# Designs tried in a protein design run: designed miniproteins, single chains, continued (4). Part 3

Each design is a single chain, and the fold is of that chain. pLDDT is the mean over its residues in the fold that is shown.

## One batch from the design tools (miniprotein)

Design m12076
Fold by ESMFold2-Fast:
Structure m12076 (fold): chain A 87 residues (1-87)
Amino acid sequence: SAKEEFEKIKDKIKDKELLEELEKLLEKDEESAETYHKLGLVYKSLGELEKAKEMYEKALAKDPKYKEAIKNLVDLAVEELKEIVLG
């Protein structure tokens, strides 16, 4: 669940505003697209790109039209392709 993912990483979140936003989202709607998208942003900031991708995919599973998750998932795919093509 999004709450279980948050509990694993909350002590590593240096951005206090993002931490507060996630706590509010988890209290209001634990399984929302926005909650998973914000978790993806945290994992991306920690350099855990595979976990970030997983969170963005979960956001899209909740709302397939969630534009910010689509954008961030595309951006991750582009970075993966650059690494493969450019070394």
Scores: mean pLDDT 78

Design m12077
Fold by ESMFold2-Fast:
Structure m12077 (fold): chain A 54 residues (1-54)
Amino acid sequence: MSLYKELLEKGLISESDLQKILDEVRSLPFGAPKEVLYWRIYTKLGLPSPYPPP
């Protein structure tokens, strides 16, 4: 499932925000849990995360 497409379709991010999200995803260690991934993305966008910080 593509989180980026969901965020774009919901109008929560712009194309410029997509680059920031990609950079955030690339900074995560390989095989990081999805909770860490979602937390960092939501934090990067300034949105309230449904997951606690790791």
Scores: mean pLDDT 64

Design m12078
Fold by ESMFold2-Fast:
Order: C-alpha cells, then structure tokens, then sequence
Structure m12078 (fold): chain A 57 residues (1-57)
C-alpha cells in the first residue's frame, strides 16, 4: 500500500542518516551540535514512522 511504501522510504532514510552519523563519528569530526542535530533528525523520522504505523493498525 502507499502507506507501507512511505514507511519503507522513511526507514531507508533513517538507515542512511545513521550510516552518515557513524561515518562522521569514525572520522572524529562530529561536534556536540552535529550529534544533537543528527539525533533530532532521527527522532523526528522515528516519530513519523510510529505515527504512520499506528494509522496502519
């Protein structure tokens, strides 16, 4: 369904963002502000996924 496709795209986006975060962390260049920004973006996407998942039920 379109809803399931949207959830899949959001999950892919979270995965990409987490991979970017880990790559930046491994590079040792992440500032506390950048860490907070990544966490905020991930939290927002997770909340959207949870909202859409609740609509599916």
Amino acid sequence: TPLEERIRRLLDEVRRLMDEYHAAEDAGTLTPEQRAAYQARIDRLVAEIERLWAELE
Scores: mean pLDDT 83

Design m12079
Fold by ESMFold2-Fast:
Formats: sequence, C-alpha cells, structure tokens
Structure m12079 (fold): chain A 68 residues (1-68)
Amino acid sequence: MTVTLPDGSKVEVSVGKTITLPNGYTLTVESITDNSIKGILTLPDGTKVPVKLDIDPKTNKVVSIKPL
C-alpha cells in the first residue's frame, strides 16, 4: 500500500517489512488497517518508538503520528 507523508513524499508500506523514510528514520510495519498503520519507528540514533500512524482512507495521506 502506498501512503503520502505530510511533506508530499510517497512511501510503499506492507506488513512485516521495514521501510526507510526520507528523513533517515526506519519503520517496521506490524499491522495495516483502512485508516491506520501500527509499527516500530527507529530513529537515526537507534532509539525505537512504537507508533500509530492515522491515515485518511480517501487520500491515503498520513494525518497524524502518535507514539504508543
């Protein structure tokens, strides 16, 4: 599934994959629903943060990012 980030960049996401984001973060996707992605965000310093991304299902645009 392709999602649009707030800066207009597009990334392809799939369950069980690790994705490199344009800002140097990596996201390991744990689950995808019609309006959210849940996963582990790894920062450039190695810090791991569980996150939930809320997605507009009509536009596939990320509307919020919430630490869990």
Scores: mean pLDDT 78

Design m12080
Fold by ESMFold2-Fast:
Structure m12080 (fold): chain A 86 residues (1-86)
Amino acid sequence: IEELEERIKENPEDAEAWYELGLAYANAGKAEEAIKYLEKAIELNPEFVEAWTALGRLYDALGEEKKAKEYFEKAIEIDPNNKYAQ
């Protein structure tokens, strides 16, 4: 997490770093922070399929079925061969 925060401070447009930070927070059980960072990743790179998929999974885990579906549908729209359930 600390290394990713430094990377983002040096390059705040690094969508990959925001995505990895989001995953780190999700693994730590901090869903609100994870969502915030993953949303930043897709804001910087709207074609970042993995970030859309990760957001779908997080919302699904939180019981937000409608939001989860919307994020998974977007991931499939960007990459129709994407395994959104991964």
Scores: mean pLDDT 77

Design m12081
Fold by ESMFold2-Fast:
Structure m12081 (fold): chain A 60 residues (1-60)
Amino acid sequence: SMDDIIDAANKFDFEKLKELLSKIPKDKLSEVLNLLKEGTDLSEEEMKKLEEFLKSLGAK
């Protein structure tokens, strides 16, 4: 669920994020990125790493 994705992102758990995001269509990854920007308390540097990770999975 989206809550699981937000929790994994807040914990910086890339293995869990990769597993959860692999089931999401690429067209929806940009929507997920926007929700993570609103739902996480990550630093600017951590958010940048998360954005790059999502782009590696096909987010635009």
Scores: mean pLDDT 74

Design m12082
Fold by ESMFold2-Fast:
Structure m12082 (fold): chain A 68 residues (1-68)
Amino acid sequence: AAEEEEKRRQEAKDLFQDYVVLGLSLSARGEEAKKVIEKGIELMREIDPELAPEMEKLARKALEEALA
């Protein structure tokens, strides 16, 4: 159902956000931060492949800005 899909997407976004937050907390260690964020992106692709490309783009931009 649409409501069920919305919940699934929210859970996927929450999980992805946790990985991004963890990755950014490691931003002083660029390689480690990238690795954690890449794991979050991989999970998003598995859970919600439609949303994954958009979230990947946003996460990569956030990491790039944090490391700038």
Scores: mean pLDDT 72

Design m12083
Fold by ESMFold2-Fast:
Structure m12083 (fold): chain A 60 residues (1-60)
Amino acid sequence: MSKLVAKLKAILFAIELLKKDPNLSDEEVKKALKEKFKDEPLTEEEIEEAVKTAKNMLKI
Protein backbone atom coordinates (compact mmCIF):
# COMPACT_ATOMS: atom_id res chain seq x y z
CA MET A 1 0.00 0.00 0.00
CA SER A 2 1.23 3.53 -0.88
CA LYS A 3 0.40 4.83 2.60
CA LEU A 4 4.07 5.41 3.50
CA VAL A 5 4.53 7.45 0.31
CA ALA A 6 1.42 9.50 1.17
CA LYS A 7 2.78 10.16 4.69
CA LEU A 8 6.15 11.26 3.29
CA LYS A 9 4.48 13.58 0.77
CA ALA A 10 2.36 15.09 3.58
CA ILE A 11 5.50 15.75 5.67
CA LEU A 12 7.30 17.34 2.69
CA PHE A 13 4.27 19.51 1.86
CA ALA A 14 4.05 20.67 5.49
CA ILE A 15 7.78 21.53 5.40
CA GLU A 16 7.26 23.64 2.24
CA LEU A 17 4.26 25.44 3.81
CA LEU A 18 6.25 26.22 6.98
CA LYS A 19 9.27 27.40 4.92
CA LYS A 20 6.95 29.84 3.11
CA ASP A 21 5.19 30.98 6.32
CA PRO A 22 6.89 29.83 9.55
CA ASN A 23 4.16 31.53 11.65
CA LEU A 24 1.46 29.07 10.53
CA SER A 25 -0.23 27.34 13.46
CA ASP A 26 -0.40 23.53 13.71
CA GLU A 27 -4.15 23.75 13.00
CA GLU A 28 -3.62 25.84 9.84
CA VAL A 29 -1.00 23.41 8.49
CA LYS A 30 -3.24 20.46 9.46
CA LYS A 31 -6.18 22.02 7.59
CA ALA A 32 -4.04 22.56 4.48
CA LEU A 33 -2.86 18.93 4.61
CA LYS A 34 -6.44 17.67 5.06
CA GLU A 35 -7.50 19.57 1.92
CA LYS A 36 -4.44 18.55 -0.13
CA PHE A 37 -4.57 14.85 0.83
CA LYS A 38 -8.32 14.34 1.33
CA ASP A 39 -8.39 11.61 -1.36
CA GLU A 40 -5.37 9.83 0.15
CA PRO A 41 -5.67 7.02 2.78
CA LEU A 42 -4.41 9.25 5.62
CA THR A 43 -6.17 9.44 8.98
CA GLU A 44 -6.55 12.65 10.98
CA GLU A 45 -3.95 11.31 13.45
CA GLU A 46 -1.46 10.65 10.63
CA ILE A 47 -1.94 14.20 9.33
CA GLU A 48 -1.29 15.57 12.85
CA GLU A 49 1.88 13.42 13.06
CA ALA A 50 3.04 14.77 9.68
CA VAL A 51 2.65 18.38 10.91
CA LYS A 52 4.58 17.67 14.12
CA THR A 53 7.30 15.77 12.22
CA ALA A 54 7.73 18.65 9.74
CA LYS A 55 8.03 21.20 12.57
CA ASN A 56 10.58 19.02 14.39
CA MET A 57 12.64 18.56 11.20
CA LEU A 58 12.71 22.35 10.62
CA LYS A 59 13.58 23.04 14.30
CA ILE A 60 16.78 20.97 14.08
Scores: mean pLDDT 78

Design m12084
Fold by ESMFold2-Fast:
Structure m12084 (fold): chain A 87 residues (1-87)
Amino acid sequence: MMSPEELLREGIRLIDEARRLADPSLPALTEEQIEAMVATLSQFSPQVVEALARHELAEAERDRLSPEVLALLREGYRLIVEAIRLL
């Protein structure tokens, strides 16, 4: 099974992939940026991360992002929430 930190990294990578699929001009997140996000998200409670995920997904749906982008965002946030629940 993946560790909670590996689940966080994978979730962040999927969200970055969704972001770049929606806007191809955006650069990929660096490994340093991903590690900073892992450290930051690891400080949050599961309830806070679930609320953040719900807010971000609602915003993406409001902005009428493509089904492919929405699928990547949903899976990315699912992995992040799962990871924080395991910490």
Scores: mean pLDDT 85

Design m12085
Fold by ESMFold2-Fast:
Structure m12085 (fold): chain A 85 residues (1-85)
Amino acid sequence: APSQRELDVEVYAALAIIAGAIVKKYSTDPKVQELADKVIELAAETVRDPSKAPELLKTAQELYEIDPSARAVLLAAQGLVEALA
């Protein structure tokens, strides 16, 4: 069976990717779309390379600062970073 850490990493990564995709789909702001794409890419990469976790968290924070509807993205990114700590 997967460990709790492995499950948390997979779940939070999936949540960050899904939330990022939703934000991108419903945003008309090119900067929001750019940051959402970067979160999706970094969430997938961070599962394989935990050294990407600070960049993921920073990008999710920047996305949330310009679009408060991206709160779910920030929470998922924070969960992924905590699971990898």
Scores: mean pLDDT 86

Design m12086
Fold by ESMFold2-Fast:
Structure m12086 (fold): chain A 66 residues (1-66)
Amino acid sequence: SSLSEEEKKELAEKAKEIEDEIVRKLLQGQLTPEEAEREGRERIKELAKEYGLSEEEAKQLTNEMG
C-alpha cells in the first residue's frame, strides 16, 4: 500500500462516516436496502479516488482496519 498509517486511519474513519450516514437514512426509510448498497459503493469509489486508490485497495483497507 502507498498510504501511510495515518492516511489509512483517515480512510477508515471516512468510510465509517459514509456507512453511518447510509445506515441512518436506511433506518429513517429514506433508502431501500438496494439503494443503500448502491450509494455505499459509489461513495467508497469516490473516497478511493480521493486517496489515489482503486476500489479494491480501499475495501481491503477498511476490512483490515475494521
Scores: mean pLDDT 74

Design m12087
Fold by ESMFold2-Fast:
Structure m12087 (fold): chain A 73 residues (1-73)
Amino acid sequence: SAELAAAGEAAIEGLRAGLLAQGVPEEVVAEVARLAREAWRAYLAGDLAAAEEANARALALALPAIEAALAAK
């Protein structure tokens, strides 16, 4: 539904703000947000395998970037 799509976009914007606040580079944040949006769209379409794959890619990108940003402090 449009309401579920809006809720997903709000959650993705929260994720973006959090990653930027941790010092993650904007290019990495943009790619993580893209993958998170892909995962959310797949969940709404009922494609759980595609959603899990996109979410795994987002985590694989986000976790090292967060660690690097924290280490740079």
Scores: mean pLDDT 85

Design m12088
Fold by ESMFold2-Fast:
Structure m12088 (fold): chain A 80 residues (1-80)
Amino acid sequence: SRREEALFRMMYEIGRLTEESRNPHVGEASARIRDLVLEDPTAYEEIAAVVEEAIRRAEEVDPEVAERLRGILEEFRREV
């Protein structure tokens, strides 16, 4: 339950960041996470890896968005 709540919170926060930033790397990560969760919501390592790649790509263009993604991922990792 706690891990499920952490996952849903991360998805919500990334969704909000997608709307606010309109950053395509955040949007792509949001879509990929949704697909992974539909296939296997317990694949937290794969889901975290998608966020890590989004951070790396976003940092090249928008360091502020990358920093916000890092915060979101860090909170998720503390709970799983």
Scores: mean pLDDT 84

Design m12089
Fold by ESMFold2-Fast:
Structure m12089 (fold): chain A 62 residues (1-62)
Amino acid sequence: SEEEAKAAVEKLAAKLKEEAKKLGVPFSISYKVEGDEVILKITANGVTYERKIPKEDILAGA
């Protein structure tokens, strides 16, 4: 479901935030759910990275 995908993305975002904190790297994370995909935007050390992840992959990885 969309709520399950959001929960899985929040868990992934929390993990990435913890890793960046350990490395002392400033970053922000935003996400958008579009159909069967989750679009994750990560800005770290002044660089923005965009990744499209299928909802099924997010849910399987959670």
Scores: mean pLDDT 74

Design m12090
Fold by ESMFold2-Fast:
Structure m12090 (fold): chain A 58 residues (1-58)
Amino acid sequence: ASEKMKEAVRKLLEQLRAETDNPEVLALLEQAEEALKAGDVESALLLLQEAQQLHYLS
């Protein structure tokens, strides 16, 4: 993935982290951050989507 895509994903992770105090959501965001740091943008996006679903739809 492009550097701009990685930056966009990281910004979304930071925004959601600031909005939540749910430990399960925070754990998913931490896993997504680790995946992004490892260069696995696909796994980071999947984990971010799961965190968003848990936060907004639960």
Scores: mean pLDDT 81

Design m12091
Fold by ESMFold2-Fast:
Structure m12091 (fold): chain A 101 residues (1-101)
Amino acid sequence: AEAALQDALSRALAEAIAEAGGASGALVAAGAGPSEEKAEAAARAAADRLAARKAPSSTVVRAEAAPAAPADAPAIGVAVLFEDGRPVAQATVSEAPLARL
């Protein structure tokens, strides 16, 4: 379960970083959990913390995982891309990549 969540989180982060394309001032937050809803909540919590500690001239990437999931629960990753403190793209690793910038 934990390994599956880490794999989902890693894929979500990779997709978000690729979509950011090295844009300055972009923030990427990702979350993973046993459901899309929990993964999205974790990603939003990570994004809120990044926004509170924003460095205006740098790109920050942060990942947080949801609490431990049952062994048979699906591992869902959600990545959110932020520009100027606002979410501009979101994707799940099981469905679609982040929307184009």
Scores: mean pLDDT 56

Design m12092
Fold by ESMFold2-Fast:
Structure m12092 (fold): chain A 67 residues (1-67)
Amino acid sequence: GPADAKRNAQAGLEAAKAGETAAAAVAMHESIRSGGGDKELAEKGIEAARKGDAEAAAQYMEQLLNA
């Protein structure tokens, strides 16, 4: 539900800030699965994480968390 999606988004943001791009991508996928609101923002975050761009991934997760 929304609380689980927010918790997963927070975990993804923390992972991205730590440079853990693989963990950030997993957390973003779990946020979508848990009913996270903006799939487009989450997918942009996953794409940034897959490219190793931890800063961009963190920015998209922060937007998703604060939406």
Scores: mean pLDDT 76

Design m12093
Fold by ESMFold2-Fast:
Structure m12093 (fold): chain A 78 residues (1-78)
Amino acid sequence: ELARLEAELARLKREFPEAYEAGVGFYRGILRATTGPEPDRLEQLREILRWSLGFAYIDALLAGDEELAERLAELLKE
């Protein structure tokens, strides 16, 4: 699953570089602010990724980018 997540992150970086950098900055900040046991780290990373996609979805809706919003909703739906 980690390998799949890494591939998805690489794809996001390629296809949405500006949004990716903004999102990465945001959840890197969250990761630095949060401390916890190592076993929870993967769960936290998954949650942060989904939260970042959720924020991107809302931002796309607010910007009127319906195509991007639909693609992001599809990723969130799984």
Scores: mean pLDDT 65

Design m12094
Fold by ESMFold2-Fast:
Structure m12094 (fold): chain A 56 residues (1-56)
Amino acid sequence: SAAAEEAARRAEEGAAASPRAARLTGAHGWKVATEQGVDPEEAARRGAEAALAAAP
């Protein structure tokens, strides 16, 4: 969806600006979503959104 594409693009920009914080937050979000039985693609999207939210 357009929202998912936009979120991914913004997550990439945030990761470029603050790669360490974005990577750690994204990894944690992905792991939590995966443990809740979420589809891998959806887990990746949630991880990206978590990474973006952690970036300034």
Scores: mean pLDDT 63

Design m12095
Fold by ESMFold2-Fast:
Structure m12095 (fold): chain A 58 residues (1-58)
Amino acid sequence: MSQEQQIGGAVYEALKEGLREREPLIERAAEILRERGVPVDMELLTRTVDRVLAALFP
């Protein structure tokens, strides 16, 4: 889904900046999405962050 992919991209960009904690990742990814003019669904963003963290730290 396009929105899910955009959110995932923002989360990965925040991770490249060295952020690995749930709350800072959510905040930074939301900021990146706002800068890009993408509407932010907090529930979807939180689920995406949780999914990404689980995938990176198995």
Scores: mean pLDDT 79

Design m12096
Fold by ESMFold2-Fast:
Structure m12096 (fold): chain A 74 residues (1-74)
Amino acid sequence: MKKAEEYRREGEKARLAGDLEAAAEHYEKALELDPNDARALELLGAVYAAMGDDEKAAEYFAKAQAIRAAQGLA
């Protein structure tokens, strides 16, 4: 059904294994299929923050907040 959910799951497995690069790649793929997944954006932001890329982390967190505000979840 939703391949985005599958990619998000693989990203979570990679993150738990400590493979932050693979986790970021899987979350990015999930967002290609479901660009309005605020949770996937938050997870990708957290991965970039863990990698020390604070600029990318802030960008993805901002995108997630914008989606949550638009959906009335803020």
Scores: mean pLDDT 80

Design m12097
Fold by ESMFold2-Fast:
Structure m12097 (fold): chain A 66 residues (1-66)
Amino acid sequence: DDVEKAREFVEKAKKYAEDGNTEEAIKYLQEAYRYAVRAAVDGKLDEAEEVSKEINEIAKKYGLTL
């Protein structure tokens, strides 16, 4: 499931960001975005939008540029 994959990558990105590993955090947020886009194409627009919002919130909180 692309939504489930996206959420897994968000969780990994959050842990790397909390540890100060900016490079890995950005990498996993970008992978999460990729799966969120795939989910949106497959008709899961609301779930994809929720994941995209979570990605942006994490990026803003930790000062990350995607």
Scores: mean pLDDT 83

Design m12098
Fold by ESMFold2-Fast:
Structure m12098 (fold): chain A 64 residues (1-64)
Amino acid sequence: SMKKDKEDAEILVLVIKESPLEQIEKIVESAIESGMSEEAFKIAIELLEKEGLLEAAEIIRKKL
């Protein structure tokens, strides 16, 4: 559902913001393994780019 995708994306963004850059790839891989949707990742990319976190957004994009 769109609501779940947005909630999943918001949680992922919060976790990424509290994490060192070198751990973001592992966090994204764990989210993929847990079944987070491609739609939720796309929302997370948009949220990260809006906040200027371009390197984190690119890590997600490369894993999709």
Scores: mean pLDDT 87

Design m12099
Fold by ESMFold2-Fast:
Structure m12099 (fold): chain A 94 residues (1-94)
Amino acid sequence: SEEERIEQQARENARNLVASAPAKVAAQTTKEEQIELAQIMLRQAEELEKKAKELEEKDPELAELLREAAEMGRELARQLAALAGVSVEEVKKR
């Protein structure tokens, strides 16, 4: 689906940004872009948790995979917030 493609692309973009050399990432992204990406990661993690809950009884293996993906999204958001010099709580408020 289109939403699944957007979600996957957002995760890949965040992963590639954070996984590259810190100096390179800092040079290529603004503080506001880092905050925006962290917000996207947190929102996608929330959607993944919601889907996992809906699938828990019908497909527990997929539900577990989605919960793991959500946790990875939250971890990426924490790293992006740290790179931007803000707390995750500040990211959530914006």
Scores: mean pLDDT 76

Design m12100
Fold by ESMFold2-Fast:
Structure m12100 (fold): chain A 55 residues (1-55)
Amino acid sequence: RKEKKEKAIKKLKEVAEYLLKQAEKARKEGRLELAEDWEEQAKYFEELYEELKKK
């Protein structure tokens, strides 16, 4: 049974997707440093849920 694991994966994925959308929007608006910060944060969360997904 994977209820806790799936819930954690969904939350991490949601955070990563949110950060990526914010990063893309910031790049379009010329806020490049902010976009890079959000992209780095999103990558961290993506790595976390990808590891959980594989197990």
Scores: mean pLDDT 79

Design m12101
Fold by ESMFold2-Fast:
Structure m12101 (fold): chain A 51 residues (1-51)
Amino acid sequence: DEALEALRRQLAAIDEREATEGKVTPAHRYRRERLERDIKAVEEGKKLLEE
C-alpha cells in the first residue's frame, strides 16, 4: 500500500530530523501523533479489506 509506505516515510523523516537536531517541537509531536493515527487507521482498514 503506497499510502501506508508514504506515511511511514514521513514518520521516519521526523524521527531522523529530531535525532540530527536533538530537538522535539510541538509541531513535530503533533505531526507524529497524527501520522501514527493515520497509519493505524490504514492498517485496520487494510486488514478488514484483506478479510
Scores: mean pLDDT 72

Design m12102
Fold by ESMFold2-Fast:
Structure m12102 (fold): chain A 74 residues (1-74)
Amino acid sequence: MAEALRVVARSLQRVADAKEAGASEEELQALIEEGRAEAERLGVTLEVSLDTPAEVLREAARQLEAIAAELEAA
């Protein structure tokens, strides 16, 4: 579980980085689809769209990392 959350967090950070770098909508869509496919393989549903701001993606990634750390500490 903890590792799955970290993998999803990395995917969210990758999309946020691409958005801030000015990537095209096609590039962002490809990254989102790759992240969704990876999350689904790990049993996680990823709810992200092209309209999700980079700040929201980074905050979601931070929350997932925090949850993963708590699970590993427990």
Scores: mean pLDDT 77

Design m12103
Fold by ESMFold2-Fast:
Structure m12103 (fold): chain A 81 residues (1-81)
Amino acid sequence: EEEERRRRFELDVLYALALIQIHTLSDEEIKKTLQAELDRAVAAGDLEAVRRIVDIASELNKMEEKGATKEELKKFLEERL
């Protein structure tokens, strides 16, 4: 009961963090790719996959802030998914 509640809470928190990171990105195609992967991970209840998506989106945001090209962002995404 408590473990199930904790798991759901962790999933909800990670999902919210992933959405924030994804929505901060400028490229629509990258956003769609990450959103699709996020939806799949959440549907599977895969906390590890959701956490990975948060990390990927966070790094992409940092790269974009440093002036990375769309090609560099897409390459990073393909290598990490």
Scores: mean pLDDT 83

Design m12104
Fold by ESMFold2-Fast:
Formats: sequence, C-alpha cells, structure tokens
Structure m12104 (fold): chain A 77 residues (1-77)
Amino acid sequence: EKHELWGKALEHAKLGYEAFKAKKYKEAIEHFEEAKEYLEKLKELLEKEGDFENAEAAEKAIEEAEKLIEEAKKKLE
C-alpha cells in the first residue's frame, strides 16, 4: 500500500506539473491536491511504523505541493 500511495502521488505530481506548464492551472491544482492527499496518507503510515526519515521526506513533498497549488491559484486570478 505504501508503494501504491507513493506511486499515485508521483503520477499526480507529474500530471500537475505538465498541466501547470500548459497553463491549465485549474487542472494543475486538482492534480497537486490529489498528490498532496496521497502524500498525507503515506506520511501517516510511515509515522505509525516509526519511519521518521521517510515521513520527513513525505512532509517536504507535501510542502512543495502546497507551494505549487498556491502558485497555480495566483495564476487563475
């Protein structure tokens, strides 16, 4: 399941970045929000298992997704 969550997060992050480059900011936001949701689930599982190093990496990825969502939102206005 953890590998599936990471894979889905990467897929949505890639699609979000491609949408952002294409100036499809609404689509980019939707994909980055999906990536963030999968990363949050992954972080929770990693923390429960005591894998704090990978949980920290997931947290940094969540922060980057949040930053990209905010940048895309600024472009919509």
Scores: mean pLDDT 84

Design m12105
Fold by ESMFold2-Fast:
Structure m12105 (fold): chain A 80 residues (1-80)
Amino acid sequence: NEFAGAVGQVAYQLALERGLSREAAKRIAQAAARRALGEEVDYEALARQTGLSPATVRRILEEAFARAKELFAAGKTPDS
């Protein structure tokens, strides 16, 4: 659960860096955390909800997962 939360937090930051609203960034963060828990993501629906392309949504979620893995392996938090 700590890892899923970290993936969500990284995805939230990445979404904000791309200029998304806080509400859209929260949707991305929730999807990233759920994906980390093994849940399916509807990339097309999430893209429509956030105004991003499905490819951009997928890239953000993949980057967030990779960064969270590296941070946890290094004993760091996403905000460090």
Scores: mean pLDDT 82

Design m12106
Fold by ESMFold2-Fast:
Parts: C-alpha cells; sequence; structure tokens
Structure m12106 (fold): chain A 57 residues (1-57)
C-alpha cells in the first residue's frame, strides 16, 4: 500500500541521517546503527532456521 511505501522511504531517510551523523562523530547515532545491524542479523538467522525447519517437514 502507499502508506507502507511512504513509511519505508521515511525509514531509509532516517537511516541515511544516522549514517551521516555517525561519520560526523555522533556516538549515539553510531550505537543506534550498530544495534540495528545486530537486530537485522538476528532476525535473518531466525528466518533461515525457521525456513530450514519447514523444509525438513
Amino acid sequence: SEEFERRREEQLKYHEELVKKSKEGDEKAKEKLELNREIAEKLRKIGDEFEAELKAR
């Protein structure tokens, strides 16, 4: 839906701003980027394990 696509664009813009602030030495922005990366990796691993378990059934 259009609403979801607008939200996605806003999230991308926010992420780009965090990257810029991190490069400028903003430690809080760097910590947020690192946390987001760790969460994304954890979710990816959970998804992979779930998919593998479904294929085994």
Scores: mean pLDDT 78

Design m12107
Fold by ESMFold2-Fast:
Structure m12107 (fold): chain A 65 residues (1-65)
Amino acid sequence: SLEEEIERGVLEIAAAVYLNLARQGKLSPEVKELAEKTLEAIRAGKVDEAREYFEQMKKLLEEEK
């Protein structure tokens, strides 16, 4: 569906942004790992797994602030 494609695209863009920030040393190595796993899941067509990794990453970001 269009909504699923939008969700996939949003997750991919957001994860890529967080990965780039982590690579610049602005976010933790744990956030980097979860961003990488989110992108791997997206590339594998596993949107449900990507969503779970992204939610874990968001929780970790909230805990680090």
Scores: mean pLDDT 84

Design m12108
Fold by ESMFold2-Fast:
Structure m12108 (fold): chain A 106 residues (1-106)
Amino acid sequence: SMLREEYKQLLESIERQVEKESKTEVDKLIALINRHVALLHALKYELSVTRDEEKRQELKDIIKEEIKRIKELVAQLLSLAPDDETVKATVDKANKAIAEAEKFLG
């Protein structure tokens, strides 16, 4: 689908931008989480304005994939720097976005 192709292109774009801008593994994970959280918000908005049932189902599946990806990135970040203030703020933001997205899907 066009939506799946757009999603694939966005994932590739996120990886390229983060690799270019990040100097440490912690900075890379923070940047990845922030970009995927922003993508999750955009996908939720797109779902809210979409009328087509097939596209709605595809968006829900993509949102579930993004939730899983953010959870994995959060786990990695916490394993590297659990006591860092910026890390804690990033994790709190991500967990809030995940909870809101899961509630939105259910």
Scores: mean pLDDT 89

Design m12109
Fold by ESMFold2-Fast:
Order: sequence, then structure tokens, then C-alpha cells
Structure m12109 (fold): chain A 55 residues (1-55)
Amino acid sequence: MRKQIEKDIEIGLLRMQISVYKLIAQEYRKRGDLKKQEEAEKKAKELEEKLKELE
């Protein structure tokens, strides 16, 4: 039961982090920094995979 609460919190945090990295990627794209954009997109995808493991 406590493990379920921890899982729900981790899922929420991962969703927030994914949103933040997607925003960072958009900001770098606007600045023309394609390398930093790709780094941020890759980080978001890593977090999406981690979220998938928890669901």
C-alpha cells in the first residue's frame, strides 16, 4: 500500500520533469541550438521510458 503511494508520486514527478525538458527543448530550438535541443529531447524520452516502467 505505501509502495503504491510512492509509485504515484514518482509517476507525477516524472510527468512534470518530462514537461520541463520538452519546454527546454522548445526554447533551445527557438535559439537555434540544435545540439542542446536534442539533449533535452533525449532526456525527456529517457524519463518517458522510466514512466513506462512504472505504469
Scores: mean pLDDT 79

Design m12110
Fold by ESMFold2-Fast:
Structure m12110 (fold): chain A 79 residues (1-79)
Amino acid sequence: GELPSEEEKKEIAEKIKKFLEENREEIIEKLREEYTEEELKELIEETEKKIEELKKKGADKAKIEILEKQLEILKEALK
C-alpha cells in the first residue's frame, strides 16, 4: 500500500535520525539563516508540545525519537 509497514517505518526513522546527526551543523546554520531567534523559540515550543501530545496518545516511539532529535538541533540553533 501507500503507507509504509512497521519495519519500513523503523528503517525510515533510523535513516532520518542518522541524517540529522551527520548533517547537524549544516542544519543549524540553515535554521539560523532562515529563522529569527523568536521564530526558533516558537518552533521549539511547538515541537515540545507535539512530543508531549504524542507521548500522551501512545504514539509511535520512532516518531517521538525523531522529534526529540529535531528538538535538540532547534535548541542548539537558538544558542
Scores: mean pLDDT 80

Design m12111
Fold by ESMFold2-Fast:
Structure m12111 (fold): chain A 76 residues (1-76)
Amino acid sequence: DEILAWLYLGLGRYYLKKKDYDKAIEYFQKAVEVSTDPALKAKAYRLIAEAYRLKGDTEKANEWEQKADEYEKLAS
């Protein structure tokens, strides 16, 4: 459900602004799980990478960034 995916993406962004990075990651992962849109998945993966970077987890941030790049290429 694309509408539900956008709602989860919004909740993730809300927690990201609150600096609750773990909850932000949780909601971005939920957005990925309910979406079939590669472009939305790429956006969510990029936001997961940002949350990990803000947590200081550079290794995980780089892994999710690579996944985002992969899905951006598949979205075309």
Scores: mean pLDDT 86

Design m12112
Fold by ESMFold2-Fast:
Structure m12112 (fold): chain A 86 residues (1-86)
Amino acid sequence: MEELEKKINELIEKMKSDDPEVRLKAAQELSKLIFEAPLEVIEKNYDKIEEAAVEAMKDPDFDVQVAAAITLINLAIKKRIIEEKK
């Protein structure tokens, strides 16, 4: 799972780029990764993903905001599954 954690960190860093296309691609890839990732990876990285997505909701690019919203929705779905397990 070390490769998925590294990818999450790389995508979060790219979401801070001065290039809006780089931010958009990173936000879209992160939303897809959250949907596909194992629950253990989401649980371990939850706070950093949520913080990055919340910041991206403030992005001047509307498409980046939409990708961030999708990431937060996917993250919320995974969080509910994790909480039901406990």
Scores: mean pLDDT 82

Design m12113
Fold by ESMFold2-Fast:
Structure m12113 (fold): chain A 56 residues (1-56)
Amino acid sequence: GELARRLIMHDMGLSEEQAELAARMVAEGASPAEIARALGISVTQARGIKEAILKL
């Protein structure tokens, strides 16, 4: 939702487009490694994003 998108953009420095892609990938069951590759971020950051989205 809106809160997940804002949290990802603010905490991880992601663009709106990257935040939407990350949310979609998490919904599709993507691994942290797959998210990291798609967004050009670290696996640690991707894991944090996935955890944040799943908690909302």
Scores: mean pLDDT 75

Design m12114
Fold by ESMFold2-Fast:
Structure m12114 (fold): chain A 72 residues (1-72)
Amino acid sequence: MKEQLLKESEELLQQGESQKKLGEAAREGARRHREYGDVETAKELEERAKELDEKGEKLTAQGQQLKQQALQ
C-alpha cells in the first residue's frame, strides 16, 4: 500500500512539474509576441500560462498529500 502511494505521488509530482514547464514556455512565447507587437496573442499565452501553473500547483499538492499518507 505505502509503496503504491509513493509511486502515485511521484507520478503526480512529475505531471505537476511538466505542467509548470509548459507554463514557463507559454510565458516565454508571450514575451516574444509582445516584442513583435502581437499583444493579443501575448495576452492569450499569458492566460494559458496561468492556467498551466494552477494545474501544475494542484497536481503537486495532490502528489505531496499522497507522499504524506505513504509516510504514515
Scores: mean pLDDT 84

